Designed miniproteins, single chains, continued (4). Designs and how they scored, part 112

Each design is a single chain, and the fold is of that chain. pLDDT is the mean over its residues in the fold that is shown.

## One batch from the design tools (miniprotein)

Design m15886
Fold by ESMFold2-Fast:
Structure m15886 (fold): chain A 64 residues (1-64)
Amino acid sequence: MIPKSKEELEEDINEGLVYIAYGIAKSLIKRGKMTKEEAVKFILEIGKKVGQEKLAEELAKELE
């Protein structure tokens, strides 16, 4: 059995980065340091750069 390929590992790491960005954005919104619109844009930009656009779009929708 071959362990996850380098590409699959990079995908896992990139997914984690999008989740971290979501957590940071959500915290900053609650503290009044970031608007909802800025948070959505930030998450979508990160998702696009790391090839996780679908995940970023799903998380952005959760921000309402």
Scores: mean pLDDT 78

Design m15887
Fold by ESMFold2-Fast:
Structure m15887 (fold): chain A 117 residues (1-117)
Amino acid sequence: ARITSPEIGGTSATVEATLRDGVSEFGDELVITVQTPEPRSAEEVRNAVVGALRHLLGQAVADELAPLIRVEQLSPNTYRVTIPLPTEAHREALRGKALELAELVARYLASGTLLPP
């Protein structure tokens, strides 16, 4: 399933997850597609994703995952972010959080260039 955030300043994020009984579940990687109203740098997109992970999972887990994050530009305003989830603990920590993660990515990307989180 694809779980998409509300638009925040024209920015949205879509998280890919398996839905079981309405609960989002993740495999060995997390895939987030980010849509922006204007072109952004891969670093800005990466920083928004790291900010969202820090908010949901804490600083230590975000620091573990940050160097594994891959950002691919699909078009001038569309990015695919791939984050390996190397342990069952990482996957369980994100269980049920696909929408919250998508909203946080969109929020940090929309506001992170204007205000620190």
Scores: mean pLDDT 80

Design m15888
Fold by ESMFold2-Fast:
Structure m15888 (fold): chain A 99 residues (1-99)
Amino acid sequence: GVEEGVREIVAQLPDLTPLGKRVLAEILAAARKLRGARSEQEKVDVLLELLDFLVDLMREQGTPDAEVEQFRRRGREQILKHPDELAEALIALEDALRA
């Protein structure tokens, strides 16, 4: 049932690595900022800040520079092309985790 499903999700949250918890916290912070965004440019700015965080995190983890640059380039392209779709996806994720 719903109660069992909620219990399973709550039980899984403590099992996230410290890195996973840090990523989740930043995604949720970005989702909250996106809820208040009043223009496409404000959404782009929030999403680019999240991308910069993820890029820095990849570097901290020892990801090769070429792979980090490819991720940054692809992420930037997607943000500039589909900012509303990405914003809706992050907001939907926050809503699911708050249920």
Scores: mean pLDDT 77

Design m15889
Fold by ESMFold2-Fast:
Structure m15889 (fold): chain A 107 residues (1-107)
Amino acid sequence: SVEEVGRETIRDIEDYMGRIQEAIRAGDRRRAVNLMTALAIILAGRIQEARIRGDEETERFLLSVSRLAGDFMRQVSRAIDTLSPEEAVARINQLHQQLIGQIRALI
């Protein structure tokens, strides 16, 4: 169900965001970028699986999540490039809570 896929997707986003924040705190920009890329690949794979199954409802949900996550990742990249590590982590926490709320509203 969309609700089940939504819960799994939120769990993955939360796991990856925790790792991205740790990388930023450690000053490891390369790791942060690699983790964002890995998350994007996971989301793309789930969209393809839904498409192969003909699950149009789950595909539409995941496409919406992918759009929201893409906007979030662009804002994260800007924060990393323009803010101190401490300010970037604080900004990313705010953006992350907003993203999770938007995804929950789609379920």
Scores: mean pLDDT 86

Design m15890
Fold by ESMFold2-Fast:
Structure m15890 (fold): chain A 70 residues (1-70)
Amino acid sequence: GPLRAVEVALEAAKNGDLSTARMALRLVAEDPTAPPEAKEWARKAIQALDEGNVDEAIKYAEKALEVLRA
């Protein structure tokens, strides 16, 4: 589910595995069961990764995780 996908994305990003992080964030952004706010944060995290800003991507992914835990 989207919560597990964000957890995988965060672990991957923190370990420098940006391809796995991006794929996991895509699963959240494309998940029909994920809240719209979580999808928005996942898309922003993907954009940050594409711009080479890993720290920003981690912060946005953490925001997606907050939404999914609410």
Scores: mean pLDDT 88

Design m15891
Fold by ESMFold2-Fast:
Structure m15891 (fold): chain A 82 residues (1-82)
Amino acid sequence: SALDAALAELERLNGRPVDREGLLALSEEELEELLKLMEEEGEKVVKEAIEKAPTEEDQELIKRRYELQRRTLEALLAEKKA
């Protein structure tokens, strides 16, 4: 599934397992709130992290990690609504 693919990619980028049980325990409301926070606050944090990154490769990794975190939460929300 899209969720399984996103989780596997996040685990690869983080270099550690994600707490799948904890993620599945999140409610639809909590997932929507997290996505809203990522949209409002996360973009600012990512921009600041990119400005501090020493290489273009590091900048791309930061962007990709943020995008995958967002997509994982979106996929979780979609499965909860199904």
Scores: mean pLDDT 74

Design m15892
Fold by ESMFold2-Fast:
Structure m15892 (fold): chain A 108 residues (1-108)
Amino acid sequence: MAPVVVTEKEIKLNDKYEVKITAIVRGDTVHLVIKIKNYGDEDFKVKVKVLDSNGNVLAEKEDIVKPNSTKTIHLVVPAKPGDKLTVKVEVTDSNGKKITGEFELTVE
């Protein structure tokens, strides 16, 4: 049975916004499951970028997270053992203020 490597990391951007990133290695791909929680009373925009070690964008998705809700974003990127991936999560609030979280993953 091929080993499934699972990495989970939580990024608390502030008291109103929480991001949980789960990375699942499956063969020649990494499945990134990104759960964004909005504990506030206003909508926010979320932009997720997955970058390789050279800063190339492998995947990108933008969505809106409604008040008191959770949005799940699923991204699949090609990966090989030893590759380094950076997941950047940018939250833009109703006033245009941006908060950025970053997660680094090394594929084993």
Scores: mean pLDDT 78

Design m15893
Fold by ESMFold2-Fast:
Structure m15893 (fold): chain A 58 residues (1-58)
Amino acid sequence: SEKAKLLAEKLGIDLKTAEYIVSLAEQGRLDTAALLAALKSGISVEEAKRIIEEVLKQ
């Protein structure tokens, strides 16, 4: 999806992981999505959550 591609680019992670993160967030599992994104990208959970929310608003 375009959201997963954008997330992968912003976080520097692989597309499959980004697709899973977007899926978790769209299911309302935003905190789990942010934790996984932070773990894979090396950024803070707070920053990951902000980026995911911005991607979902597009």
Scores: mean pLDDT 86

Design m15894
Fold by ESMFold2-Fast:
Structure m15894 (fold): chain A 80 residues (1-80)
Amino acid sequence: MFPKLSLEQTKKFAELVKKEVDEIYKEAKSGNENTKKQYITALENTIKVLKKMREQATPEQQKILDETIKYVEKKLEELK
């Protein structure tokens, strides 16, 4: 079960996700084809988790999560 986060915790979580996604993106761009496929799968799983968190979120939290999802989706498309 995903824990209920405060608005401030949701913002901090979103910042950490964006940072982690940036590191994954950097590694994927410099890696071989197999490494790139593994990182694409990791980003797809991240989007899935964020969408599940959105289902239990307040409207303010949903706005932050939607922005974070768009950020991850953009990075994923740039890797394809």
Scores: mean pLDDT 80

Design m15895
Fold by ESMFold2-Fast:
Structure m15895 (fold): chain A 85 residues (1-85)
Amino acid sequence: MLEELNELLERLDEIVKRVKEMMDNPEKYTVEDVEELEEELEEVWEKFKEKAKEVNLPQELIDQIEGRIEQVREALEQLKKKLLE
């Protein structure tokens, strides 16, 4: 259970790294690549909430991760806007 939560947090870190790479090199990526990351982000968040509920993770920790998810969502939205212009 904790290992699965750690795996999901590692995947979130991987998504953050990909977002940074796309922001640094936008010419190498498409809107479809950004949309794929948006889908992966939502999948990671859904799985995290399910596992967090199973292990009775404190709501404060869940809220902190939700804040991180929201930051990544905003970054992906800005990146997608930049690629469309």
Scores: mean pLDDT 83

Design m15896
Fold by ESMFold2-Fast:
Structure m15896 (fold): chain A 64 residues (1-64)
Amino acid sequence: VDELLAQTRSADLGVALQAVAQLSRLPDGEALLREALADPAVPHAVKAYAREELAARQAGLRPP
């Protein structure tokens, strides 16, 4: 998990986007995606993808 969060800050955009996709597949992926979105070191393109993944999870998740 910590390694995936570190990879979202990667200079290699492909690595960073793949890390977001992997975080999205975890049971606590919503919280992890929110963590990545709060990190100022994560590139805007990666954050945009994380927001899309978070929105998709929200649409598919049962309301609290």
Scores: mean pLDDT 75

Design m15897
Fold by ESMFold2-Fast:
Structure m15897 (fold): chain A 69 residues (1-69)
Amino acid sequence: SLEERQELIDKLTALMREYQSDSERVKFLQKLIALLLKGVISPEEAREFLENMTQEHIDKVNELMKKLG
């Protein structure tokens, strides 16, 4: 739902403030927020990316960001 998406964006924004010294983590969180705002990924997919953060997940997020141009 729209509410679930907004709640997750708010959570990701709070995490960006918490991890402000970790530039790579902040960039990853910014990408997840952008993909959620544009409706490219679901809240469930964003949570999976956040929980795992493997190289495969990072690469997938980067591929999706490139498609947004």
Scores: mean pLDDT 82

Design m15898
Fold by ESMFold2-Fast:
Structure m15898 (fold): chain A 94 residues (1-94)
Amino acid sequence: SMIEKLTEELLKKIEEVKKKASEEAQKLLDELGRLAEEFARIALESTDIGVRTLAELAIVEALEAVEDYEKTGDIEKVRKTIENIKKLLEELKK
């Protein structure tokens, strides 16, 4: 599954980047990983193509946010992506 592959790539990237991250950034990276895993689980259990597409896009955005942090040291894109995923997950749980 593309969702499973993207999620595994994200989690691996998070673990590598965390080794050089501040304590606060490590917590945010861990939160991003947990949210991505939850979204992937929901999407894999869903037959809705829209839900699966949203999960793939969200995980790609999360990968881009982690790569941005690795290159710039700026955690803001990670923080914004966390809030976006939280909002999407809350809408899907209704």
Scores: mean pLDDT 86

Design m15899
Fold by ESMFold2-Fast:
Structure m15899 (fold): chain A 60 residues (1-60)
Amino acid sequence: MTVTGTLVAVLTATPRTALLALDVDGRGMLVLTESGVDGAALAALRPGETVTVDGSAQEG
């Protein structure tokens, strides 16, 4: 699924997988993405940025 929200934290990042904590309209969401991830792009993300990710999401 595709999730758009405000970045809270990057919890885990590998070259193939990332776990992101997002705020989606006041809801804490954990999103696991298995899309190829650019570690440099993940390192450039800051808390408070709006991000869109494809992956599996659950409420945290």
Scores: mean pLDDT 73

Design m15900
Fold by ESMFold2-Fast:
Structure m15900 (fold): chain A 94 residues (1-94)
Amino acid sequence: LAERLRRLAEEFAEAARRYRALAEQSTDPEIAALYREMAEVAERTARRLEETAERVEKGEASDDDIGAAARFLAEAVFRLSELQARIDELKAAL
């Protein structure tokens, strides 16, 4: 479990770096702001997953802790999808 949580954290950390680069490359200030929000969501998710992985590795994580991390992950994925849809709509209007 801890290894899988760390791999997910690394994936979200990489996603955050990509979103920050996309924000810097965006000439539209609204699109840039949305990519910055995506980077922040991905960064928070990476930190939460890494913290949960450390607790699992130490034997300190409860089933409730794992459930909370899973719900946080699901909410983050949904939020990123929502933000990407908004970016796609704005790009179609350009």
Scores: mean pLDDT 84

Design m15901
Fold by ESMFold2-Fast:
Structure m15901 (fold): chain A 80 residues (1-80)
Amino acid sequence: MEAKAEVKVEQNDDYITVTVTVTIGGTKHTLTYRVPKDASDEALDAVVDAIAGELQRLGAPKSLVDEIRKKVREELKKAK
């Protein structure tokens, strides 16, 4: 059974909102994080780490966690 994840990044004037929807074993989980648009690179890294940790807690394989980590970071960089 394959684990799947989708990343959506939305922004307004004040915040970048990251929504990660992950499906593991047929169960859908939604994770939502907000960062200030003027957040430091360290704050962006902390959000990426928080998402990665939650995916691991939910039982996502390391390869998927690493892929989503990279994708979230790239999308956050674009939103700035």
Scores: mean pLDDT 80

Design m15902
Fold by ESMFold2-Fast:
Structure m15902 (fold): chain A 58 residues (1-58)
Amino acid sequence: SLEDLIQGLQQLVDFLREEIARLEKEYQQNPSETIQQLIEKKRELLAELEREIQELLE
């Protein structure tokens, strides 16, 4: 169902937020361009996913 799809997407959002938080902690301990780029890419994915969820809720 649409509700099941939205719940699945919300779980992906939660997972992605946890990944970003872990990478941010890693970046504080060991700053690197690679980690910074990974954080940025995951934030872009998060924004896109949240946008798609908003469209489905309309």
Scores: mean pLDDT 87

Design m15903
Fold by ESMFold2-Fast:
Structure m15903 (fold): chain A 80 residues (1-80)
Amino acid sequence: SSLLDQARSLLRQGGIYFGQRDYLSAGNLFDQAGQLYQSLGDLQLASVLYDSASSYYDRAGDTVTSQRLQNLSTQLQNQV
């Protein structure tokens, strides 16, 4: 589906930014990919992507966004 293609593209780009140590951009793209997988009903993968995004935002110094995404990841884990 178009949403799945978008999610995969975001993950590839996010991985590139992670490799470049651009954790803010990597976190943002993984958050967006998580939202798309959640919309597709893949709650387990969405949870994993939110957890990764949380870690990246923490490494970028954005602890507020990191905590929000960690809470969202945990909430989705409880729904699987």
Scores: mean pLDDT 90

Design m15904
Fold by ESMFold2-Fast:
Structure m15904 (fold): chain A 84 residues (1-84)
Amino acid sequence: EKAREIAIKTYRILVKKYGKDAKVTPEEVAEATYEAALELGFSPELAKRIADETLKIAKEKGEYISPQEGAEATYEAARKVLAE
């Protein structure tokens, strides 16, 4: 549930900043993920852990990815970090 909320909010932030048809960098996805997690009430420490894992996963997808691909990386990262 929470991982999905972070991913959806990350997607909305990316679309608002860059456009739905834009290509974004892994770094831009990680920044949006950090913002999304903070806005959802996660601590800065936990938000950074999710963003750092998002960066790692997004880099594996490509140098330029769609907002949808970015949100998928966020979902995978959040699920991994929050599974504890």
Scores: mean pLDDT 88

Design m15905
Fold by ESMFold2-Fast:
Structure m15905 (fold): chain A 88 residues (1-88)
Amino acid sequence: SEAERLLEEAERLLKKAVDYMNQGKYDEASKLAKEAFELANRAMEVAERDLKEGRITPEEAQRLLNRAVRLAASAGVIYAAAEFEKSK
């Protein structure tokens, strides 16, 4: 599904952002974490749209939304940490 594709992409970008954090590359980490956050939010919008249009079940929508919320929270934390390191 489109929402699943967006979540997989966001997870890939978040993993790369964490790798950049570990390398001290805070500009790259911040950029990728922000992108992952935006993709997770878009996945939530897609899942809500697909639910309204009857393309997915309420159970499937809840699983996608739970995954997207968790991913957005993780990305937001990495983004904030990277921005804090850049401000030093």
Scores: mean pLDDT 89

Design m15906
Fold by ESMFold2-Fast:
Structure m15906 (fold): chain A 72 residues (1-72)
Amino acid sequence: AEKAAKAGREAAEKGGGKASGKEVADAAIQLGSTPDDAGLAATRGVILAGSDVMSAEQAAEAAREGAERSGF
């Protein structure tokens, strides 16, 4: 969970402080997550952002929740 949260935050930081759901999903896949787990993280991030782009904090939270729900 902690590694996924860090990856999501780093993806947003590389995008100038914001990340799309796709960027968060790509980061989760690079950690060895399944596409479904990455999709959950991206979906949660979009919901938290109220749009298709999320802040570093929102990306980290979405990645953490996706990882925790998926058991990795």
Scores: mean pLDDT 62

Design m15907
Fold by ESMFold2-Fast:
Structure m15907 (fold): chain A 94 residues (1-94)
Amino acid sequence: SEEQKAIKELLQQLIKNAQKLKEEYPEIKEVTDELIATLQKLLEENASADEVLDALQAHADKVEADPSLTPKQKTILGSLIGVGEIGLAVLKLS
């Protein structure tokens, strides 16, 4: 379906962006690697928009609740996740 193609493209872009982010900010590598692993699994399993959105929201909540992350690190990770959430919301409204 067109929606499934768009979801896969979004997941691929998020994975690429996350990989670049951990190169620029090595201090968030562990948390970013966890997100990449989740995104890769969703891509392999042909996840629905709702499944991807649920996973991104769970990671956003985990990032916000993590006391080991600085406010700057939370903002950087939250921005990456937020781009994915907005992309999925736009696809669901189309």
Scores: mean pLDDT 85

Design m15908
Fold by ESMFold2-Fast:
Structure m15908 (fold): chain A 75 residues (1-75)
Amino acid sequence: SEEVERAKKIVEKALSLPDFEVGLALAEMIAGLFKASGDKEAAIAVYETALKGFRERGAPEDVIKRIEEELEKLK
């Protein structure tokens, strides 16, 4: 879907920033908008994209755990 691909690209750009807190906040905001609109698949794609990027960049475990918990709630 177009919305999912756009969201993934925005999250990927945010993940290029050195600040994990900013990237996490943006991913949560975008996923929250999709959840509010009932688009569970898009919200999952946003969190999965963020989780992959944060793991690759060596984000702190608390950041990783926060995203994993949100993904578990959506499944």
Scores: mean pLDDT 78

Design m15909
Fold by ESMFold2-Fast:
Structure m15909 (fold): chain A 91 residues (1-91)
Amino acid sequence: SLEEKIKEKIRELGFELPDNVKIETSGEPPNAKVKIYYDGILIAEFKNVKDEDIPDIAALILAVSGQMTLDEALSIIKNEELKKLLEKLVN
C-alpha cells in the first residue's frame, strides 16, 4: 500500500513513524490522495500522488515531527510547493 511505502521510506532514512503522526491514503499512484495528521491536526493534504512523491512526503513528516532538520528535509524534497509548505509548517 502507499501508506506502507511511505513508512518503508521513513525506515530507509533511518527513522520510525512517530505514534502521533497518522497517514491516511486513498486510491493508488499516480492518482492517490494522502493526508498527514500531526497530534490529530491535518497538516498536509496531497492529490495525484505518484511513487516519485514518496521521499518528499517522508521528509515532510520527519521534519514536522522534529526528527529531521529543515535543511536536511529540504535537501530530499524535490517538489517546490512542498518545500514552501514545509518552511511555513516549521517556522
Scores: mean pLDDT 82

Design m15910
Fold by ESMFold2-Fast:
Order: C-alpha cells, then sequence, then structure tokens
Structure m15910 (fold): chain A 69 residues (1-69)
C-alpha cells in the first residue's frame, strides 16, 4: 500500500501537471498552490477521508485558484 508521503508526492505531481497545462510558470504561484493543495489533502486525510476523497478536495482548491488567475 502507498504511504502518506507517497500519496503527498502524487498530489504534488498532479498539481504541477495541472499548473503546466494552464501555462502557470511563476514559482511563487506554483509554491502557493502546492502548499494549499497539500494542506487541504492533509486536513481531509486526518479527518478520516479516503485518499480519493482527499485528492478530490485538493484538486478542487487548485482549480478554484486557477480560475481566479
Amino acid sequence: AMTREERKARVERAVDALLADYGITDPEVKERLREKALAEYDAAWDAGLTDEQAFIRAAKVVLDEIDKL
């Protein structure tokens, strides 16, 4: 089974892929959105949600922020 650290690394890779698809290359924006996604994922995981549910919450936060850029 995947560890928590492996799941977090997967979230980071998914965020980086999303940001690349939208042409977001600013290091400050990328760092901020990775931080927000990881915080949301960790909060959901600690609340007892599944990896899939935590991942969906993290992705939604990133997409909502991208829509505002």
Scores: mean pLDDT 82

Design m15911
Fold by ESMFold2-Fast:
Structure m15911 (fold): chain A 70 residues (1-70)
Amino acid sequence: GEPEYLDKKEIEELLEKIKNSDLTEAVDLFSLETANRGVSEEEREELAKKLEKAKTPEEVAELFREFVEK
């Protein structure tokens, strides 16, 4: 069956992809992953505010790592 969450290898692959994407693509990848994990509306809104503040794909990747490591 399909996993409900990413394993460590899949997380590292997504981090690499986010870091190597442009800012818009990086934000989109992060947003899709949070939607797939079924996070609360409040948490999604807080993440969206942090993503709006991000200026580089590297900053988006850092936010994603924090999100998955909690």
Scores: mean pLDDT 73

Design m15912
Fold by ESMFold2-Fast:
Structure m15912 (fold): chain A 85 residues (1-85)
Amino acid sequence: DSLLRGGQQGLRGVSRLARQDPAFRDAGDELEARSRDPAGALDNLRYGARVAAELSAHYDRRDRARGTGGRLLSDQLRALAEQLS
């Protein structure tokens, strides 16, 4: 399923971004674990969207490129969650 594959790739993207900052490392590890759990797909996408939004806010004035990356990942995962709900 291309939709679930997109969600998995998005969650892994947020995990990689989160793991670049010690404050978000635990969230990054959780996202990596959730990317391997098909039974929790909807909840996992919602969790990933929230973490991506928090990363975007965290980087907004510190690293513009990472802030933009977090916004795009949050929007992508939120749209995928809406399609699965």
Scores: mean pLDDT 81

Design m15913
Fold by ESMFold2-Fast:
Structure m15913 (fold): chain A 61 residues (1-61)
Amino acid sequence: SAAVAAAQARLAKLTEQQQKAVDMAKSSSEKSYQAAETLAQGRIAVAQRELERVRQQALAE
């Protein structure tokens, strides 16, 4: 469905943003690196839960 495709695209974008943030943070302090990675992991977890909810809704329809 279009909703599932949109959620997957959002997850892919967040994964790409995480990699970019990690690469940029590696040039700074270790604390900055850990903070950037923690935030990115949280955002990805939220997107994965949204994708699962959309899948469950699509199956129910």
Scores: mean pLDDT 75

Design m15914
Fold by ESMFold2-Fast:
Structure m15914 (fold): chain A 72 residues (1-72)
Amino acid sequence: MKKYLATGLVDGKVAASEVVEAESLEEAAKKAEERLDPQKGTPIVDENGNVISIAEIDGKNKFDKIMLKEVK
C-alpha cells in the first residue's frame, strides 16, 4: 500500500494532519474523511488541486479542504 499525508486546511493554514495507507487516491480520500471527520461538502483534493471526492457524512471539523499527498 502507498502512504498519503492528509492535511485539513483552514484559511490556508494546516489545522490537522493524518497519515493514511491506501492503494489509490480514492481509498486514501475515504480514509482521510474517516480520520479527519470533516463537515459534509468539504472537498478532498490532490496536490494539484484536482477534486477526488466531497465529504458525504457531516463530521465535527470545519475545513476549507483536505489535501492528499503521496509520501515516498
Scores: mean pLDDT 84

Design m15915
Fold by ESMFold2-Fast:
Parts: sequence; C-alpha cells; structure tokens
Structure m15915 (fold): chain A 62 residues (1-62)
Amino acid sequence: METLVFEAVLPAGSAEVAARYAAEQVRRLAESQGKTVVSIEVEVRPTDVPHSYRVTVTATVE
C-alpha cells in the first residue's frame, strides 16, 4: 500500500464543494497510475479569504 497526499487552496462556494473537488483529483491521480483507492481522508480549513479553502487529502492506494 502507498500514501498519496494532495494539498491545495481552492476557490469554492462551500467547504463541501472544495472537499469533493480535491477528493476527485486524488481519485483521478490514483486511477491514472493504475491504482485502487482503499481509503480517503479529507481535511478542509477556511482561509482568511471568502470562498477560499485549504484542503488536504490523504489517500491510501494499492
């Protein structure tokens, strides 16, 4: 098993939208490498800028 980490600051209308987008990017990255996502953890934190969120996705792949 291998761990993938994705960190970004994303403009989004809500934390849920930012989290969904970040998770999708990590799933696509794993798929492009021929790997299966076993688990995904998403952390979303608001920034000082309205509609801007810091997201951290940690995925376990195999």
Scores: mean pLDDT 81

Design m15916
Fold by ESMFold2-Fast:
Order: C-alpha cells, then structure tokens, then sequence
Structure m15916 (fold): chain A 78 residues (1-78)
C-alpha cells in the first residue's frame, strides 16, 4: 500500500507533467492517458503503459519529462 506522501508525490508530478505537455501543445488524449497511467497496479504495468504513450509524444522535451514521471512511478511501485 502506498503512503499518503507517495500518492501526493505521484499526483503532483503527474499534474506538473500534464501542464507542461499542454504548453508543448501535446494532444489532450495523450496528456490524460499519461496521467491515468500512474494508477497502474504495479511497476511493470506502469512502465509498459507509459512507454507506449511516451513513444507517441511529439517533442524530445515532452518525452524527457514523461520519462522522469515514469521513473518516479516505477521507483515508488517497486
């Protein structure tokens, strides 16, 4: 079970990523799907879902920021 601190860390990071991707004009469906991917059941599921979504992002900056979120989520769920 995740601690409240860990849940808040993931939530804040996902919200920051979503806002950043919006400034880069990334598609809304990708931004929403990336935020939702942090609710995965385990680290492997999160990694697989997020990797698929990251590959669809348009800019290297967006991909880099999304990889940071993926690494955070995987670390917390591991």
Amino acid sequence: TLTEEQKEEIKNAAEELSSYLKTLEEKEDLRVALADSVQAKNAQEASNKMNTLISKLSSSEAKEKAIELKNLVVKILS
Scores: mean pLDDT 81

Design m15917
Fold by ESMFold2-Fast:
Structure m15917 (fold): chain A 60 residues (1-60)
Amino acid sequence: SALADAIVEETRAALEEGGLAAGYLTGVRLLERHRSKMSDEELRAAGDAIGAILAAARAA
């Protein structure tokens, strides 16, 4: 969804600008803020995408 995609993109931007902690905090805050506006499938997909981005950054 456009909302889930926007959350993932904002999380990636925060990670690139502020590092791992900024990415993590942004992802968690955006998912919490918009939880009621997303289906369970959208929330899971966004969470999985954010988790993968953060895991890749941590491993690099």
Scores: mean pLDDT 83

Design m15918
Fold by ESMFold2-Fast:
Structure m15918 (fold): chain A 59 residues (1-59)
Amino acid sequence: MKEEALDFLVEYLVSQGYPEEEARKFAEEFLSEYDVSKIDKETLIGLAKEWFEGKKLQK
């Protein structure tokens, strides 16, 4: 996995109110479903943001 992408997603989720452990789990799960090497960084960020915003609304 791309450490840069993982760190970025974890930071984002923590800023949204997720615990660090949960944020890391979600980021790893998301990155395992998507091949970051086949996805542009901008597209990856956009997809992750939309997905995590959906999770935020569940609360």
Scores: mean pLDDT 68

Design m15919
Fold by ESMFold2-Fast:
Structure m15919 (fold): chain A 79 residues (1-79)
Amino acid sequence: SRIGEIVEERVTELPDGVKIEIVGRNEDGVETRATLLIDHDGRLVESRIESSAPVPGPTEAEVKAAMLIMKASTLFPKA
Protein backbone atom coordinates (compact mmCIF):
# COMPACT_ATOMS: atom_id res chain seq x y z
CA SER A 1 0.00 0.00 0.00
CA ARG A 2 1.12 3.57 -0.71
CA ILE A 3 1.00 6.06 2.12
CA GLY A 4 2.79 9.20 0.99
CA GLU A 5 3.27 12.18 3.29
CA ILE A 6 1.22 12.18 6.50
CA VAL A 7 -1.33 14.99 6.34
CA GLU A 8 -3.51 14.06 9.35
CA GLU A 9 -3.36 11.86 12.42
CA ARG A 10 -5.98 11.12 15.07
CA VAL A 11 -5.60 9.28 18.37
CA THR A 12 -8.70 8.03 20.18
CA GLU A 13 -8.55 6.54 23.67
CA LEU A 14 -10.73 3.43 24.08
CA PRO A 15 -11.40 1.17 27.10
CA ASP A 16 -9.63 -1.70 25.29
CA GLY A 17 -6.65 0.36 24.10
CA VAL A 18 -5.85 3.14 21.64
CA LYS A 19 -7.11 3.74 18.10
CA ILE A 20 -4.71 5.56 15.78
CA GLU A 21 -5.84 6.92 12.42
CA ILE A 22 -3.28 8.18 9.92
CA VAL A 23 -4.04 9.82 6.58
CA GLY A 24 -1.32 9.95 3.93
CA ARG A 25 -1.40 11.71 0.58
CA ASN A 26 0.70 10.84 -2.46
CA GLU A 27 1.85 13.03 -5.38
CA ASP A 28 -1.34 12.29 -7.36
CA GLY A 29 -3.55 13.52 -4.50
CA VAL A 30 -4.66 9.97 -3.65
CA GLU A 31 -5.32 9.62 0.07
CA THR A 32 -4.69 6.46 2.10
CA ARG A 33 -6.12 6.02 5.58
CA ALA A 34 -4.53 3.58 8.00
CA THR A 35 -6.35 2.60 11.19
CA LEU A 36 -4.43 0.83 13.96
CA LEU A 37 -5.76 -0.65 17.20
CA ILE A 38 -3.18 -1.03 19.98
CA ASP A 39 -3.98 -2.84 23.22
CA HIS A 40 -2.95 -2.01 26.81
CA ASP A 41 0.34 -3.91 26.33
CA GLY A 42 1.30 -1.83 23.28
CA ARG A 43 0.57 -4.66 20.84
CA LEU A 44 -1.04 -4.11 17.45
CA VAL A 45 -4.41 -5.92 17.60
CA GLU A 46 -5.93 -4.78 14.30
CA SER A 47 -4.81 -2.85 11.25
CA ARG A 48 -6.91 -1.57 8.35
CA ILE A 49 -5.84 0.32 5.25
CA GLU A 50 -8.26 2.17 2.96
CA SER A 51 -7.33 4.13 -0.16
CA SER A 52 -9.37 6.51 -2.31
CA ALA A 53 -8.55 7.46 -5.87
CA PRO A 54 -10.44 10.67 -6.73
CA VAL A 55 -10.57 10.09 -10.52
CA PRO A 56 -10.14 6.47 -11.75
CA GLY A 57 -12.28 3.70 -10.46
CA PRO A 58 -13.80 3.77 -6.98
CA THR A 59 -15.14 0.25 -6.57
CA GLU A 60 -18.66 -0.21 -5.16
CA ALA A 61 -17.10 -1.37 -1.87
CA GLU A 62 -14.87 1.73 -1.68
CA VAL A 63 -17.85 4.05 -2.33
CA LYS A 64 -19.82 2.25 0.39
CA ALA A 65 -16.90 2.52 2.84
CA ALA A 66 -16.45 6.23 2.04
CA MET A 67 -20.16 6.89 2.69
CA LEU A 68 -19.90 5.13 6.06
CA ILE A 69 -16.80 7.16 6.97
CA MET A 70 -18.56 10.40 5.98
CA LYS A 71 -21.54 9.52 8.20
CA ALA A 72 -19.19 8.61 11.06
CA SER A 73 -17.43 11.99 10.62
CA THR A 74 -20.82 13.72 11.06
CA LEU A 75 -21.41 11.81 14.32
CA PHE A 76 -17.79 12.10 15.58
CA PRO A 77 -16.33 15.29 14.01
CA LYS A 78 -13.22 15.18 16.25
CA ALA A 79 -12.60 11.42 16.13
Scores: mean pLDDT 63

Design m15920
Fold by ESMFold2-Fast:
Structure m15920 (fold): chain A 69 residues (1-69)
Amino acid sequence: MMEELVKRAEENPEEVGIALALARMEISIHIIAGDYEAAREAAEILAKSSVPELKRLGEEALEELEKLL
């Protein structure tokens, strides 16, 4: 899911806003569920994105997850 969201946002700049919202929701759900491994994997995919907004979200999520470990 996350890798597909990133690719879609990179190919369709108009969809960056919805991709960002969905990415935030996915990471939040994983964190709430206690699935920190899935949250970290999703955040790492975002942090490697060429889309600045997604990259920033991924970097911020990784920093937050590091504090929870």
Scores: mean pLDDT 81

Design m15921
Fold by ESMFold2-Fast:
Structure m15921 (fold): chain A 85 residues (1-85)
Amino acid sequence: ELEKRKEEAKKELVALAEEVGLDTKEFVERLDAAKSDEEFVEAVGRILAEILAKRLGVSLESAEKALRGEAEPETVERAERLAAE
């Protein structure tokens, strides 16, 4: 089950990373390094934050806060619109 989730995440995250011009190799390696569901969720969240930071032109910290819903409503709304595209 974990391996199937990793393969689906690779397909989705590689497509998103290519759209914003990020190196996909490191993302694939990070996903493969996850040994548990918890580590996998953390890796996916970090990769999504990096993609979102690049797409929005914001810091990684701001993107991580937006994904957790801790950012201002305007920032969260922008992030959700770009992710939903």
Scores: mean pLDDT 70

